# Designed miniproteins, single chains, continued (4), part 97

Each design is a single chain, and the fold is of that chain. pLDDT is the mean over its residues in the fold that is shown.

## One batch from the design tools (miniprotein)

Design m15583
Fold by ESMFold2-Fast:
Structure m15583 (fold): chain A 115 residues (1-115)
Amino acid sequence: SLREEVVELLERAKRILDKMAAKATPEQQAFLDRVKAELDRAIEAVRRGELTPEQIRDLIESVLATLAYAAELLGMEEVKEIAQRALDRIRQATSVEEMVRIAKEALDEIEKLLE
């Protein structure tokens, strides 16, 4: 279901942030920990069906924007480029399903870089 795919995206984004945190300073790690806590709350809201389609769109955009920002903060240029490209594509998408597909493709690329 779309709900299950969105939950999977958020859980994958959280795992990506964990891998990125391995090189983080204490201040950067504090930022990443706050983002991960916000993702946990978002996952819970999605699982409960509390979000409108517009809120789900905003959530997917915010996740990619946050990954791009975290990558810039940590000097991970390739991760930043993938996330920013996906964010640009998502802003032009006309359906949540298309946004989910674009986000999944971006996370697949990022995960391969961080293995």
Scores: mean pLDDT 87

Design m15584
Fold by ESMFold2-Fast:
Order: structure tokens, then sequence, then C-alpha cells
Structure m15584 (fold): chain A 56 residues (1-56)
């Protein structure tokens, strides 16, 4: 799904889990426009939701 593809972009090691430090580091290195992909990658809020949903 698109969520998995988006998560893969942020999860550099593809472990399926992201720590708070890793999440913040990824956001700093990979800046993106809000609603950039229109497939669930929009703003910091949606990013957190995707990561939390996938990693849970």
Amino acid sequence: SKLREAFDLYDKDKNGYLSAAELLAIQKKFPSSPNDTVDGIAGNLTLSAIIRFVSQ
C-alpha cells in the first residue's frame, strides 16, 4: 500500500519500527511539502500518523 511505500522512505533500515529520535532525524533530513504526494504524506501530523500506524 501507499503507507508502506511512504514509511519505507522514512525508515532507512526498513525495520518496521521508528523511535522518536529516528522520526525527528528523518523529518529534518527529508523535508517535504504538505500534501506533497496526496496519498497520505501530508504535513507533520499525517507523517506521524503513518509511522505510528505502521510501526504500532
Scores: mean pLDDT 52

Design m15585
Fold by ESMFold2-Fast:
Structure m15585 (fold): chain A 74 residues (1-74)
Amino acid sequence: DLDELVRQVVDALLRGDIERAKELIRQIREKYNLSGTELGERVREVLLKTYPGIVAGLVSSVVRDLYQEVLKEE
């Protein structure tokens, strides 16, 4: 389930587990073929249910940056 993987990415980032977040981003890319922008928007949507927009936007930006790092590693 994409929503479950997105929540796991958010949880990993909130715990500071960057390597786990990257592993989850790789899984999402393998299963769902999402762009970094699409993944960032999905993360923002999940976070906006619980956190202020500033926090949601910041975490979304971090996910987009990690997506680009995953692309460099492939």
Scores: mean pLDDT 81

Design m15586
Fold by ESMFold2-Fast:
Structure m15586 (fold): chain A 62 residues (1-62)
Amino acid sequence: SIAREIVEEGLKAGLSPEEILNKAEGAMKALLETGKISKEEAERELEEARRLAEEIERELKE
């Protein structure tokens, strides 16, 4: 998924979970504006990005 790729790239670049989520939101907005994805697909991708970011944040704190 697009969200998973963004999360993986962000982790390799040393980005925080918040920075990764911002990047994912920006990418989904750009794809939606250009008609590359549907609104439903964008919502599902953002939901996955949020879940992954929350998981990473928990692991970094514990």
Scores: mean pLDDT 79

Design m15587
Fold by ESMFold2-Fast:
Structure m15587 (fold): chain A 83 residues (1-83)
Amino acid sequence: MEDTPDDVVRAINEAVAKAKAKGADQVIPLLMDADTSLEEAKQALVRLAKEALNLPESQVDTSKLVYATAGRTRVAALGVKKE
């Protein structure tokens, strides 16, 4: 079955909370398929930060990557370093 919007929002909130618990002030959530690997999620988040948010790779902390899952949807959240 397809995930409900409420299930996805819950997964986003969980991933954001985990990233903030690891000391992230800004969090980039990315929705992806549940079969997406940690490495694929990391690459997608780095690409999103660089292309969509104009963040240099040095401000993207891949060591603080966290996951939350809602049915068929995985939410990866990545911490962003301040300036």
Scores: mean pLDDT 68

Design m15588
Fold by ESMFold2-Fast:
Structure m15588 (fold): chain A 108 residues (1-108)
Amino acid sequence: SLTEEEIKRAKEILEEDTKKLLEETKDEEVRERIKELAEKALEYIEKGTEESLLTAIAYGVLIGAAWAMEQGRLEEALAALETVLRLSPDPEVREEARELKEEVREKL
């Protein structure tokens, strides 16, 4: 299980990274998705296990993919989503990754 310091640090990293990506994102629908993914990542960090932290990291990758898609970096977004689908066993993360992957493919 994670220590309270490890949980606090993981939350700080997620909040800082999310804020930076939101500053570069103008599309309101993408901003809303990034916020929703960040909220899910925070929930998994708060569960305080190594397994839940890996799920939170996968949500972080989904946040990056959503941002990359908005920036027109579609091949990078696709690669990130395919990595999540290969490595993450979590069904909720996998569903989010499949949805984003379909959106990336529609824009290619």
Scores: mean pLDDT 87

Design m15589
Fold by ESMFold2-Fast:
Structure m15589 (fold): chain A 117 residues (1-117)
Amino acid sequence: SRAAELDVLASILATEANALSDAAGLGTRYAWVVPREALLEALSLPEEEVPAALEEVARRGELVDLAGRSPAAGIAELEERGLLVVGFADSEEGRERLIAAIPEATRRALALHREAL
């Protein structure tokens, strides 16, 4: 179904965004989170519009203090609340770098999704 396809694409996007955050050496104190529904709505747009829409969704997202929880535990708790973790940061500058990476992460995730089909 379209919903299942969007869920897979959202998971790939989170993986790519986290890989880019790790490569940039960003800390893991804060999780950058977006509402799952907002992300899936952006992913339902025509493919050419998706990178810009996802960057906007990411900019409207929030930094959630993990309060000493591991990234894996934090992701699980936030996903149960209907939030998706799109990356990690330890500062506002880290968040800004992560948001700037979203269009590239999106293009890579869309390419991987097409190859998986």
Scores: mean pLDDT 68

Design m15590
Fold by ESMFold2-Fast:
Structure m15590 (fold): chain A 73 residues (1-73)
Amino acid sequence: AKYFLSSDLIEQVKKETALSEEDKMKLLTASNLEEVEPLVPKLSEDLFNQVVKEFKPDVQQEAELRAIQKAHK
């Protein structure tokens, strides 16, 4: 499958040990923030920041994603 994401993000996902292969596949094939949202609780801080940078959410979208991340901590 062709990945939509940057090479830097693809490399970070491949090196991530906390994610299962299924979750890595879901993240790599995500084309929008809605697809990423259920994976947010499983992401490392570094990977989460790279995802936010890549998808460039608006203020409300970013706040919602950060709230999901915090709720899981």
Scores: mean pLDDT 72

Design m15591
Fold by ESMFold2-Fast:
Structure m15591 (fold): chain A 90 residues (1-90)
Amino acid sequence: MTVEELEARVEALAGAVEELIRQAEEALRAGDRERARALAEALETLARQLEELLEEMRAAGAPEEVLRRAEETIRRAREAVEAVRRALGL
């Protein structure tokens, strides 16, 4: 995989994370606890995929900015999962 392909995958996953966070916030606001939980599980899955991709990117010598973007996206996904769990009393 090229560095450009890895960068494109990070941006696609970052977009997916932001959309799932938005949907989870809407679900919590609507009191849809089951949907919020399912969205948190999806966010955990994306965070895991990004963690695997981050290791692949480190091995490929990806630029520092791309690595930081992946790390930031993982952090946002993890924070959103924790926020959903707290809101659900988990």
Scores: mean pLDDT 85

Design m15592
Fold by ESMFold2-Fast:
Structure m15592 (fold): chain A 55 residues (1-55)
Amino acid sequence: SKLYKILDAEAIPALVAAGVKDGDILTEEQIGEILGIPGELAARLAIHEGIAEEV
């Protein structure tokens, strides 16, 4: 699966609640689990909002 670097964990309360910090590397599945939506959609949303980037 693709890996994503978190750029702004504090922008999403669910990421903070899951213990995610800026600079963490997560899979799309992990982002999806935290946000409660399908991983590919969660990763794309995070990229669109400037919260994550693909690595």
Scores: mean pLDDT 84

Design m15593
Fold by ESMFold2-Fast:
Structure m15593 (fold): chain A 63 residues (1-63)
Amino acid sequence: EDEAVERIKKLIEQLKAAKSKEEAVKLRMEAHNLATKIKDDKKRQELVKEAEKITLEVARQID
């Protein structure tokens, strides 16, 4: 569970550096898949929301 949290945080950092919308979507999906392994519903939802937020921000920067 802690390992899944650490991996999701790493994916969010990769999301911030994504150069294409396709790359951002792929990283978001990977983060969502890892989030299913998190037992704490609140922590899972917070990480999923953060990944979605970063994905939208990156997509808007890419246009």
Scores: mean pLDDT 78

Design m15594
Fold by ESMFold2-Fast:
Structure m15594 (fold): chain A 69 residues (1-69)
Amino acid sequence: MKEIEVGVLRIEIAVVRTAIRQNPNLPDEELEEMIERLKEVLKRAKELDDKETIEMAEEAIKELEELKA
């Protein structure tokens, strides 16, 4: 069960990271929504105690925050 959830979270992170890399000029509203979604993914990953997924989510959040700066 939890393995399926981890897989879904990883797919969500990968999709966001791909979008970031292809379009670094995303509107601020889109960036804020993606950051919030990634923070939710991070919370769920921490509940599942999956280190790889936690790291992936943290990296994606950092990339989005740098694009806003």
Scores: mean pLDDT 78

Design m15595
Fold by ESMFold2-Fast:
Structure m15595 (fold): chain A 83 residues (1-83)
Amino acid sequence: MEKIKEIGEKIEKAAEAVSKGDLEKAVEYVLEAARLAEELGFKEVAEKLRAMAEKMKTASVEEAKELLLEAADLAALMRIEYS
C-alpha cells in the first residue's frame, strides 16, 4: 500500500518540477515511479511511465504537463483497482 502512495507522490513531485521548468528533475521522478511500479509487479504501468519519461525529455512544458496528467491517472487507477 505505501509503495502505491509513493508512486503518486513521485508523480506530484514531477508535476512541481515541470511547473518550475525543471524537466530533467521531472523525468527523474517519473522514472522513480516506474521503478516502484515494476517492483510491485505492475509491469505494464511501469512500461507506460518509462515511455512517458522518454517523451518528456523532448517535450515542451505544456506537453510534459499533459503526460503527467496521464501518469497521475495511472497512479489513481492502481490505487482504485488494488485497494
Scores: mean pLDDT 80

Design m15596
Fold by ESMFold2-Fast:
Structure m15596 (fold): chain A 79 residues (1-79)
Amino acid sequence: MDAEARIRRAAEALVEEMKKQLAEGKLTLEEAKKTLEDGLRTVGSRLVSEGADPEAVEKAVREEIEKGKKELEEAAKKL
């Protein structure tokens, strides 16, 4: 499987979970953003250790962190 596709799936799952916890009042926006960033960097490190291209992984992780943070900010504005 493409490492970029794995990172995107992990990001989608983490963003959904963070949105749910934000809506339930269990996390602040800043905590949700930190959890997303830490989670995606952990996934990226694992994929690199499995032989994925480090440059492609870092790019995908960075893009999904930025996208996810924006989605979390938009979700928080609706609360």
Scores: mean pLDDT 84

Design m15597
Fold by ESMFold2-Fast:
Structure m15597 (fold): chain A 59 residues (1-59)
Amino acid sequence: GEERKEILREIGRKLRAVGEAVQYLLKLKKGEVTEEEILALPGLTGEFARKGLEYEKSK
């Protein structure tokens, strides 16, 4: 049904956003981007990148 297609699309969108967030956090570690640039990221990528940054700082 349509629900299954919508769920799979949402999962795919979230997985892509997590992948992008991880790439930004790796770039931050290399000094290729600033923390301010990560905090300014829109959408799910920005949300996941911010949460990942908070986790890294708390460890």
Scores: mean pLDDT 81

Design m15598
Fold by ESMFold2-Fast:
Structure m15598 (fold): chain A 66 residues (1-66)
Amino acid sequence: SEHAARAAAYAREAGEALRAGDYETAIKYSQQAIEEAKKADPKDAAARAALGEARRLLTEAQSGLA
């Protein structure tokens, strides 16, 4: 789905920002990934996977700021 693809793309950007130590950008893209994944069909396995990854990245980025 388009929403699953966008969620995966935002999660990728969040992961790259996190690796670069840009925690604010990682938080921003993780939140965008979560938002897109939530718009997908509940049966879309790719969207569910992207949602889980985005939530993990958000938590890690928030921990990096603390």
Scores: mean pLDDT 85

Design m15599
Fold by ESMFold2-Fast:
Structure m15599 (fold): chain A 64 residues (1-64)
Amino acid sequence: MQDPALQEALRHYAEGLEALKKGDYKKAVEHFRKAIDYARQAGNTELAEKFRKLAEEAEKKAGI
């Protein structure tokens, strides 16, 4: 897709995965939450739900 909001969602998703790889769970939560917001702006409800589940997993690891 050429949607700028979708591009931002995928960028934050990638940064969230990098944060998870580094064990920076709080940073991963921040990026996944941004990915959810951008996925919703793009109208992609399935991607937003996927990112929400990743944020929840990162929140559990961060103790939030």
Scores: mean pLDDT 83

Design m15600
Fold by ESMFold2-Fast:
Structure m15600 (fold): chain A 55 residues (1-55)
Amino acid sequence: SARDVLIDVAERDAGMSREEVEELLEDPSKIPELAEKYGISEASLESLLAALKAA
């Protein structure tokens, strides 16, 4: 599915686990924590989350 492809991209490019990406779908309040942990902008994670929800 498109969602699985997006999760695979997040794992490859950000180093996030599948579980962490799926937890973002359920709890967007984790965006700042994950952004700091993986050195990604909050805006990039918000865009990923929006794409995951649309898929």
Scores: mean pLDDT 79

Design m15601
Fold by ESMFold2-Fast:
Structure m15601 (fold): chain A 75 residues (1-75)
Amino acid sequence: SALAEALGRNLAEQKARYPDEEVVLSFTYTSPADANGESEVLGRARAVVPAGTSVEEAYQKGYEAGQKLEEQIAA
């Protein structure tokens, strides 16, 4: 899916730049603001990529986080 691929690519790119650092992805997907300026949380994605994790493994973690986010939005 587009979100899963985007989050996978994001984590892979971050890990390629910072191979020896822990990378944390935290993303909240919200509805558009209502007439009172309030938004509803529709889903959250979080992934932690340890130091020394490969770019391929980072992509997979981001992809899985994005899939879970899409499942939350669809529910």
Scores: mean pLDDT 80

Design m15602
Fold by ESMFold2-Fast:
Structure m15602 (fold): chain A 65 residues (1-65)
Amino acid sequence: AERAAEARRLAALSDAELAELEAGLDPEERERLRLLLKAAVEGLDDAEFEELLEKRRRKEKELAE
């Protein structure tokens, strides 16, 4: 439930609040924030969000090979 709740909180932020949050993040955290917002927009549940993260890890592994 944590990922879905976090995604909903992020989706509730104004554009200005999101811009301030992104400005304080490193590139890795900004990517995570973008994935959370994507999950919120698409209505993904916690399991679907974990699958999205796993697919990203698999792509990184394939690129490293």
Scores: mean pLDDT 65

Design m15603
Fold by ESMFold2-Fast:
Structure m15603 (fold): chain A 64 residues (1-64)
Amino acid sequence: MREEFLAFADEVLARVEAGEISAEEGVKLLNEWLSTLSEEDQKELAPLVAGAALRAVAATLEIP
């Protein structure tokens, strides 16, 4: 599950960086994926999702 999430997050971030989707759309996709998981998996992955969401936003704001 964790490795699967990281691969998905990397793909979403790459699409945001390429301009294929907005940071808002990327964050939405990450949250939708999380919502399909069990409560236990959501608790384990929530910090990673938060980190990925912040990175997606940072990519569009050109923050180093």
Scores: mean pLDDT 72

Design m15604
Fold by ESMFold2-Fast:
Structure m15604 (fold): chain A 64 residues (1-64)
Amino acid sequence: SLEKKIRELEKRIEELEKRIEELKKEMERHSDDQELVQKLANEIAALGIERAALRLELERLKKA
């Protein structure tokens, strides 16, 4: 159960990292569109917060 939860969190973190990289590539393709770049940057920041929360949960489970 605990080991399964750890693996599920690791997979979710990997999925978030992949999505962040995709958004970064989109931001580079549209670097001249300041409003779109800001919107993409905000989405990357939100995903980064979610990733940080999952990493904290992963650390707590590994200590248990």
Scores: mean pLDDT 87

Design m15605
Fold by ESMFold2-Fast:
Structure m15605 (fold): chain A 73 residues (1-73)
Amino acid sequence: SALSEAQKLLEKGKELIEKEDYEKAIEEFRKALELSPDGPIAPEALENLGTAYSKLGKDYEATRYYLKSLDLK
């Protein structure tokens, strides 16, 4: 299912964060959100996007993703 695939992409992104491959992690989290934009993985994917952008020094993008994670509007 799309949800199952989104969950796998979320886990892959989290592994990439652990390896400090933040740009690849962003790609995987974006794919997860494309498959499940309002599903149960969406808040965690958005929060991890915020973390990855923050680690890259992109504080503007990081803040926007953290706010989306909090709001889910």
Scores: mean pLDDT 85

Design m15606
Fold by ESMFold2-Fast:
Structure m15606 (fold): chain A 90 residues (1-90)
Amino acid sequence: SENLKKVLELAKEVMDLLLNKAPVQEIKKKLEKLLEEARKVFDPETFEKLKKLAEEIKKALDEGDWEKALKLAKEMGQLIVQEVEKLEEE
């Protein structure tokens, strides 16, 4: 599905921005785009888990905890990959 590919690409872009220590505002904007696309693809329960992880990433960034933000983003990416594998093709 095009929507599934878009979610995976956005998750990778979030990780790339974090690894390059991009401006916090840019990372937050990309996380919001990721959540917007994820809402179109995943069930409400999976979406709520992703939303919680995104909020925790934003909080870590606001606190200057880049290591925690990277760890949480990796967990978010792993959840996305697992849920995409379950859906495969819609």
Scores: mean pLDDT 86

Design m15607
Fold by ESMFold2-Fast:
Structure m15607 (fold): chain A 68 residues (1-68)
Amino acid sequence: SGLEEALKLLKEAAKEGKKVTLRFEDGSVIEADGSDPTGYTAAALGLIGAEGQRVTVVVDGEEYEFEL
């Protein structure tokens, strides 16, 4: 599942305090970084709530695309 892969990428980025940006098909954006751990929680909930959609996950400027 693309959702499982996206959540795994987010979890690894969170462990390293990396900047993560989620861009959803509806144009909504969620940003997270190591300065506020609640951002990673919001990002994870955003991915779960967007199951069935495409998302672009950006980790420190590197882009990944998932079908959730």
Scores: mean pLDDT 82

Design m15608
Fold by ESMFold2-Fast:
Structure m15608 (fold): chain A 64 residues (1-64)
Amino acid sequence: SKKEYAQRQIEAAVEAMKEALKKAKEYEKKTGKKLSLSEFLEIYNEKYAELMAKIDEEFKKELE
């Protein structure tokens, strides 16, 4: 349903944010350098796209 799809999108966004924050912290610890906002958003977008691809495949089966 549209409601379930929207909920999964929100969960994907939250998970992508957690991943980006984790990687930013690890980068700073390893390099002593702060991750840029641009690099942070790149990590977020990659993870979000990955999670959304999985969600879209799951919901594709409901339309057949």
Scores: mean pLDDT 83

Design m15609
Fold by ESMFold2-Fast:
Structure m15609 (fold): chain A 72 residues (1-72)
Amino acid sequence: KAEELLKEGNKLLEEKDYGKAIEYYQKSLEIDPNNAEAWRNLGSAYYYGFHDFEKAREYFLKALAIERERLA
């Protein structure tokens, strides 16, 4: 399920397997699109793995928007 996919993505991100981490985060977000951690870590994978700063920024902003909604 979404949480298990997120955990596997996090493990892959720590192992610097950025491509597989992205796949797992995307699958997790298909199930639970309101998970700020998944959006933030997806951004980190693009930032560090592919130097895709535009996508990284977009995903970090999605995570921030979700976090702000939870605090309101």
Scores: mean pLDDT 85

Design m15610
Fold by ESMFold2-Fast:
Order: sequence, then structure tokens, then C-alpha cells
Structure m15610 (fold): chain A 70 residues (1-70)
Amino acid sequence: AEEVLEEARKLAQEFAEKMVKDGVITPEEAKELIERVLQRVEEALAAGKDVDPFEILTEVAAEYVEEKNK
């Protein structure tokens, strides 16, 4: 469980930083994206669900990009 959370944190941070450098999102949005990924992973783990950090990252990132393009 802790390993999954740590991996999710690293993946979310790397992904968000890359998107900021590419000009897709702002540093402020990157922080929000990272927080959403970690919160969703923590909630799933607390509920006893099996969690794939990359799947959650992909879902949250897609939601965030759609929200921004509204």
C-alpha cells in the first residue's frame, strides 16, 4: 500500500512537471493535478481496493485536461 502511494506520487509529479515544461498546464494546475491523484489513490487504498497508480494518474489527467478545455 505505501509502495503504491509512493509510486503514484512520483508518477504524478513527473507527469505534471513535464506538462508544465511543455506549456500544457501551469505550475498551479500541476500542484492540483498531483493532489487529485494522491487523494484518489489514498481513498481507493483506504477502501481496500486494488490500485494501479498509472491508471489513476491517466484518469485524473484526462479529467483535468477536459476541465481546462471547457
Scores: mean pLDDT 77

Design m15611
Fold by ESMFold2-Fast:
Structure m15611 (fold): chain A 90 residues (1-90)
Amino acid sequence: GRELAEEALRLLEEAIRALEEGRLEEARRLAEEARELAEKSEVAGTLLVNAAELILEAVRAREEGNELEAEIQLGLARIELGVAKLLLSK
């Protein structure tokens, strides 16, 4: 079960990079794939699903031209991802 969470974590880190580089469609695809894997994980799954949903909201905000909302959602996603990463390191 842990391998699904670790793959979701990798995809979410890639989604954040894509979003920061303005690759909105790639960020959405990566976050959607990560969310599907996280939903099947028993380890940190809820935190990874939350991070994926926050990244998807950041993509949406950016597509609507709301830069401030996108930055807020991305910041929250990084917090969820940081906690998930800490749990997976034990």
Scores: mean pLDDT 86

Design m15612
Fold by ESMFold2-Fast:
Structure m15612 (fold): chain A 95 residues (1-95)
Amino acid sequence: DGTLKLIEKKYDEAIKEFEELAKSKDPKIKASAWENLGLAYLEQKEYEKAIEAYEKALELDPNNSRAWANLAKAYEKMGEKEKAAEYQKKAQEAA
């Protein structure tokens, strides 16, 4: 389907842009880029890549409650209920 291929191309372009921003020397830009990469992967149901991206964002900003909440969501989607509950608690503690 041409519409589906267009959507996939737009996600690929966004991911490439955020990958370049993730190389930034500014920790805030770098953290935001990893969070946005995680969100893009989560929306595409690429849960393992979303987890990796959110973990990188949280290494830079461990107080990012949104990144913890989305990391928990990715684990929940993978059936990892115990990890999802643990990271939901981290999201509440970071908020």
Scores: mean pLDDT 82

Design m15613
Fold by ESMFold2-Fast:
Structure m15613 (fold): chain A 63 residues (1-63)
Amino acid sequence: KEEKIEEIKRLLEEGRYEEAEKIILQDPSLFKLLPKEYQELFKRGIFEEGVRALEEAVLKVTK
């Protein structure tokens, strides 16, 4: 369990939010075990990545 927490922390530090989210979705209890700093980083990263994906989708449709 601790090894998965360290993996999530590494992925978040590298900006790999999709991979971190995939691990958390498989075991949501891992999110509660993350330090608050990493929980905030995850929330911020998912929000920023979501905005980027939305911008890209709008640009593709609004030629």
Scores: mean pLDDT 70

Design m15614
Fold by ESMFold2-Fast:
Structure m15614 (fold): chain A 74 residues (1-74)
Amino acid sequence: MQLSPEEIEALEREGMELLREGRYEEAVELLSRVVASDPTNIRALQGLALALAKLGRLEEAQAVADRAIALGGS
């Protein structure tokens, strides 16, 4: 089912909090859902890339980071 803009914002906020808490696997799961629903969400892409990098999933982290950069992220 399609997520509403309010649901996307809530999940993004929760995913970023999980990332801050060092709960990287949970952050990946939640931020991946945000990116699936809003593939141009640069903040979610940056958070997902960082979480993947912290988990040692460097190839996946680089792919997500490249997507964020292509969309105007730094």
Scores: mean pLDDT 82

Design m15615
Fold by ESMFold2-Fast:
Structure m15615 (fold): chain A 75 residues (1-75)
Amino acid sequence: MEAVEYLEKAIEAIKNGDKEKALEYLKKALVLAVENGLISEEEAKEYADKVAEALNNGDYEKAIKIVEELKKKVE
């Protein structure tokens, strides 16, 4: 499964209020993006932290926006 498909699943999980599944799918997408040379390990950690923070604050709209920005960067 490509990084983009995991990011789409992460967005769906966020929309469903499933923070645990959202972060699980996001981490899988980030690992694939790093392995394919699309982002650095450091960028992957920054994206994971920002999404986790938005979800913890209940800002689902912000979390979705961050994941969509990442999706555009990795296709």
Scores: mean pLDDT 84

Design m15616
Fold by ESMFold2-Fast:
Structure m15616 (fold): chain A 65 residues (1-65)
Amino acid sequence: ELSEETKKYIEELAKRELEKRGLSEELLPEVVALTEGWIKGFKLDEKDKKLLEKLVELSVDALTV
């Protein structure tokens, strides 16, 4: 599946985005899971760091609407 390096990077991005928005770290597992789901579902390039940043932002948006 996704590499450990990519999973760690997604967790770091998700934590930073939640902190930036003043949201609870309790959402961290859901943001990570949704972001990984996007990558797997659409077969996106897990090494595209800019894409991962955008996916994390979209995941947080989706969980807060």
Scores: mean pLDDT 81

Design m15617
Fold by ESMFold2-Fast:
Structure m15617 (fold): chain A 91 residues (1-91)
Amino acid sequence: MSDEEEKEVIEEYDKLPKEAQEELKKLEEELIKKLKEAAEAGASLEELGELLRKGLEELAEKAEEYGAPKLAKALRERGEEYYKKLEEKAK
């Protein structure tokens, strides 16, 4: 993500209702917790990558629902990038 793209995502997020921002933050914290618990349980890099990809897709769907399509695109692109990197390292 470029600095300009990041700025556009931040500006879009800042325009969301406070309730939408709080819900997205809660979903992010739940995803982080789920990833941490899976890692501590000995999940493989492939399993962690899939959990991250699915969690970021769920966040992206909620972001779009609240009217943040730029944030949703950034979340999907980041999820696919991390998934591919983890899958390559696991093989």
Scores: mean pLDDT 77

Design m15618
Fold by ESMFold2-Fast:
Structure m15618 (fold): chain A 64 residues (1-64)
Amino acid sequence: MLGRVVLTARVDTALVGDPLIPLKKGERLEAEVLAVLPDGFLLVRRLADGTLAKVGLDHVEVEA
C-alpha cells in the first residue's frame, strides 16, 4: 500500500489537508501513500500539487 496509487472514492469524502480536497463517490485521485496510520487513515501526497492530506481507509479503494 505504500508508494504511487490511484485512490477511488467509495463514498462522498474528503482528503483532510490544507486545502481540504473534496472527493465525490467514484472520483479518482493520483497520490503517493506515505504511511498507514493507526487511526484508520492513509497519509498521502496528491501528485498534481504535492498537497499532504489524510483520507479514511474505508472511504477509498487503493489501486497500485
Scores: mean pLDDT 80

Design m15619
Fold by ESMFold2-Fast:
Structure m15619 (fold): chain A 96 residues (1-96)
Amino acid sequence: SPEEARKLMKKGEEYEKQGNFDKAIKLYREALAILARTLGPDHPEVAEALMKLGEVYRKMGDEKTARALYEQAIEILEKALGKDHPRVKEAREKLA
């Protein structure tokens, strides 16, 4: 369910704060899979999970993977909310 995915996201945030990036990535990927399956691959919550994954990869110094994840999240948010939506603009700031 989406609520189970949100719980996984919160647990992932906890591991990320502890510096356990491998566990954070695993939990965010599990949440991403649930959200895509239950809400659809173009849902804004899928984009949020992708942005969380991007932040972890950026913290690990993997800027290439981080940028790719942010670009995917921006595409989803533009389709769902429109290119001028504040959430799209905030996501684009990650690529600046």
Scores: mean pLDDT 88

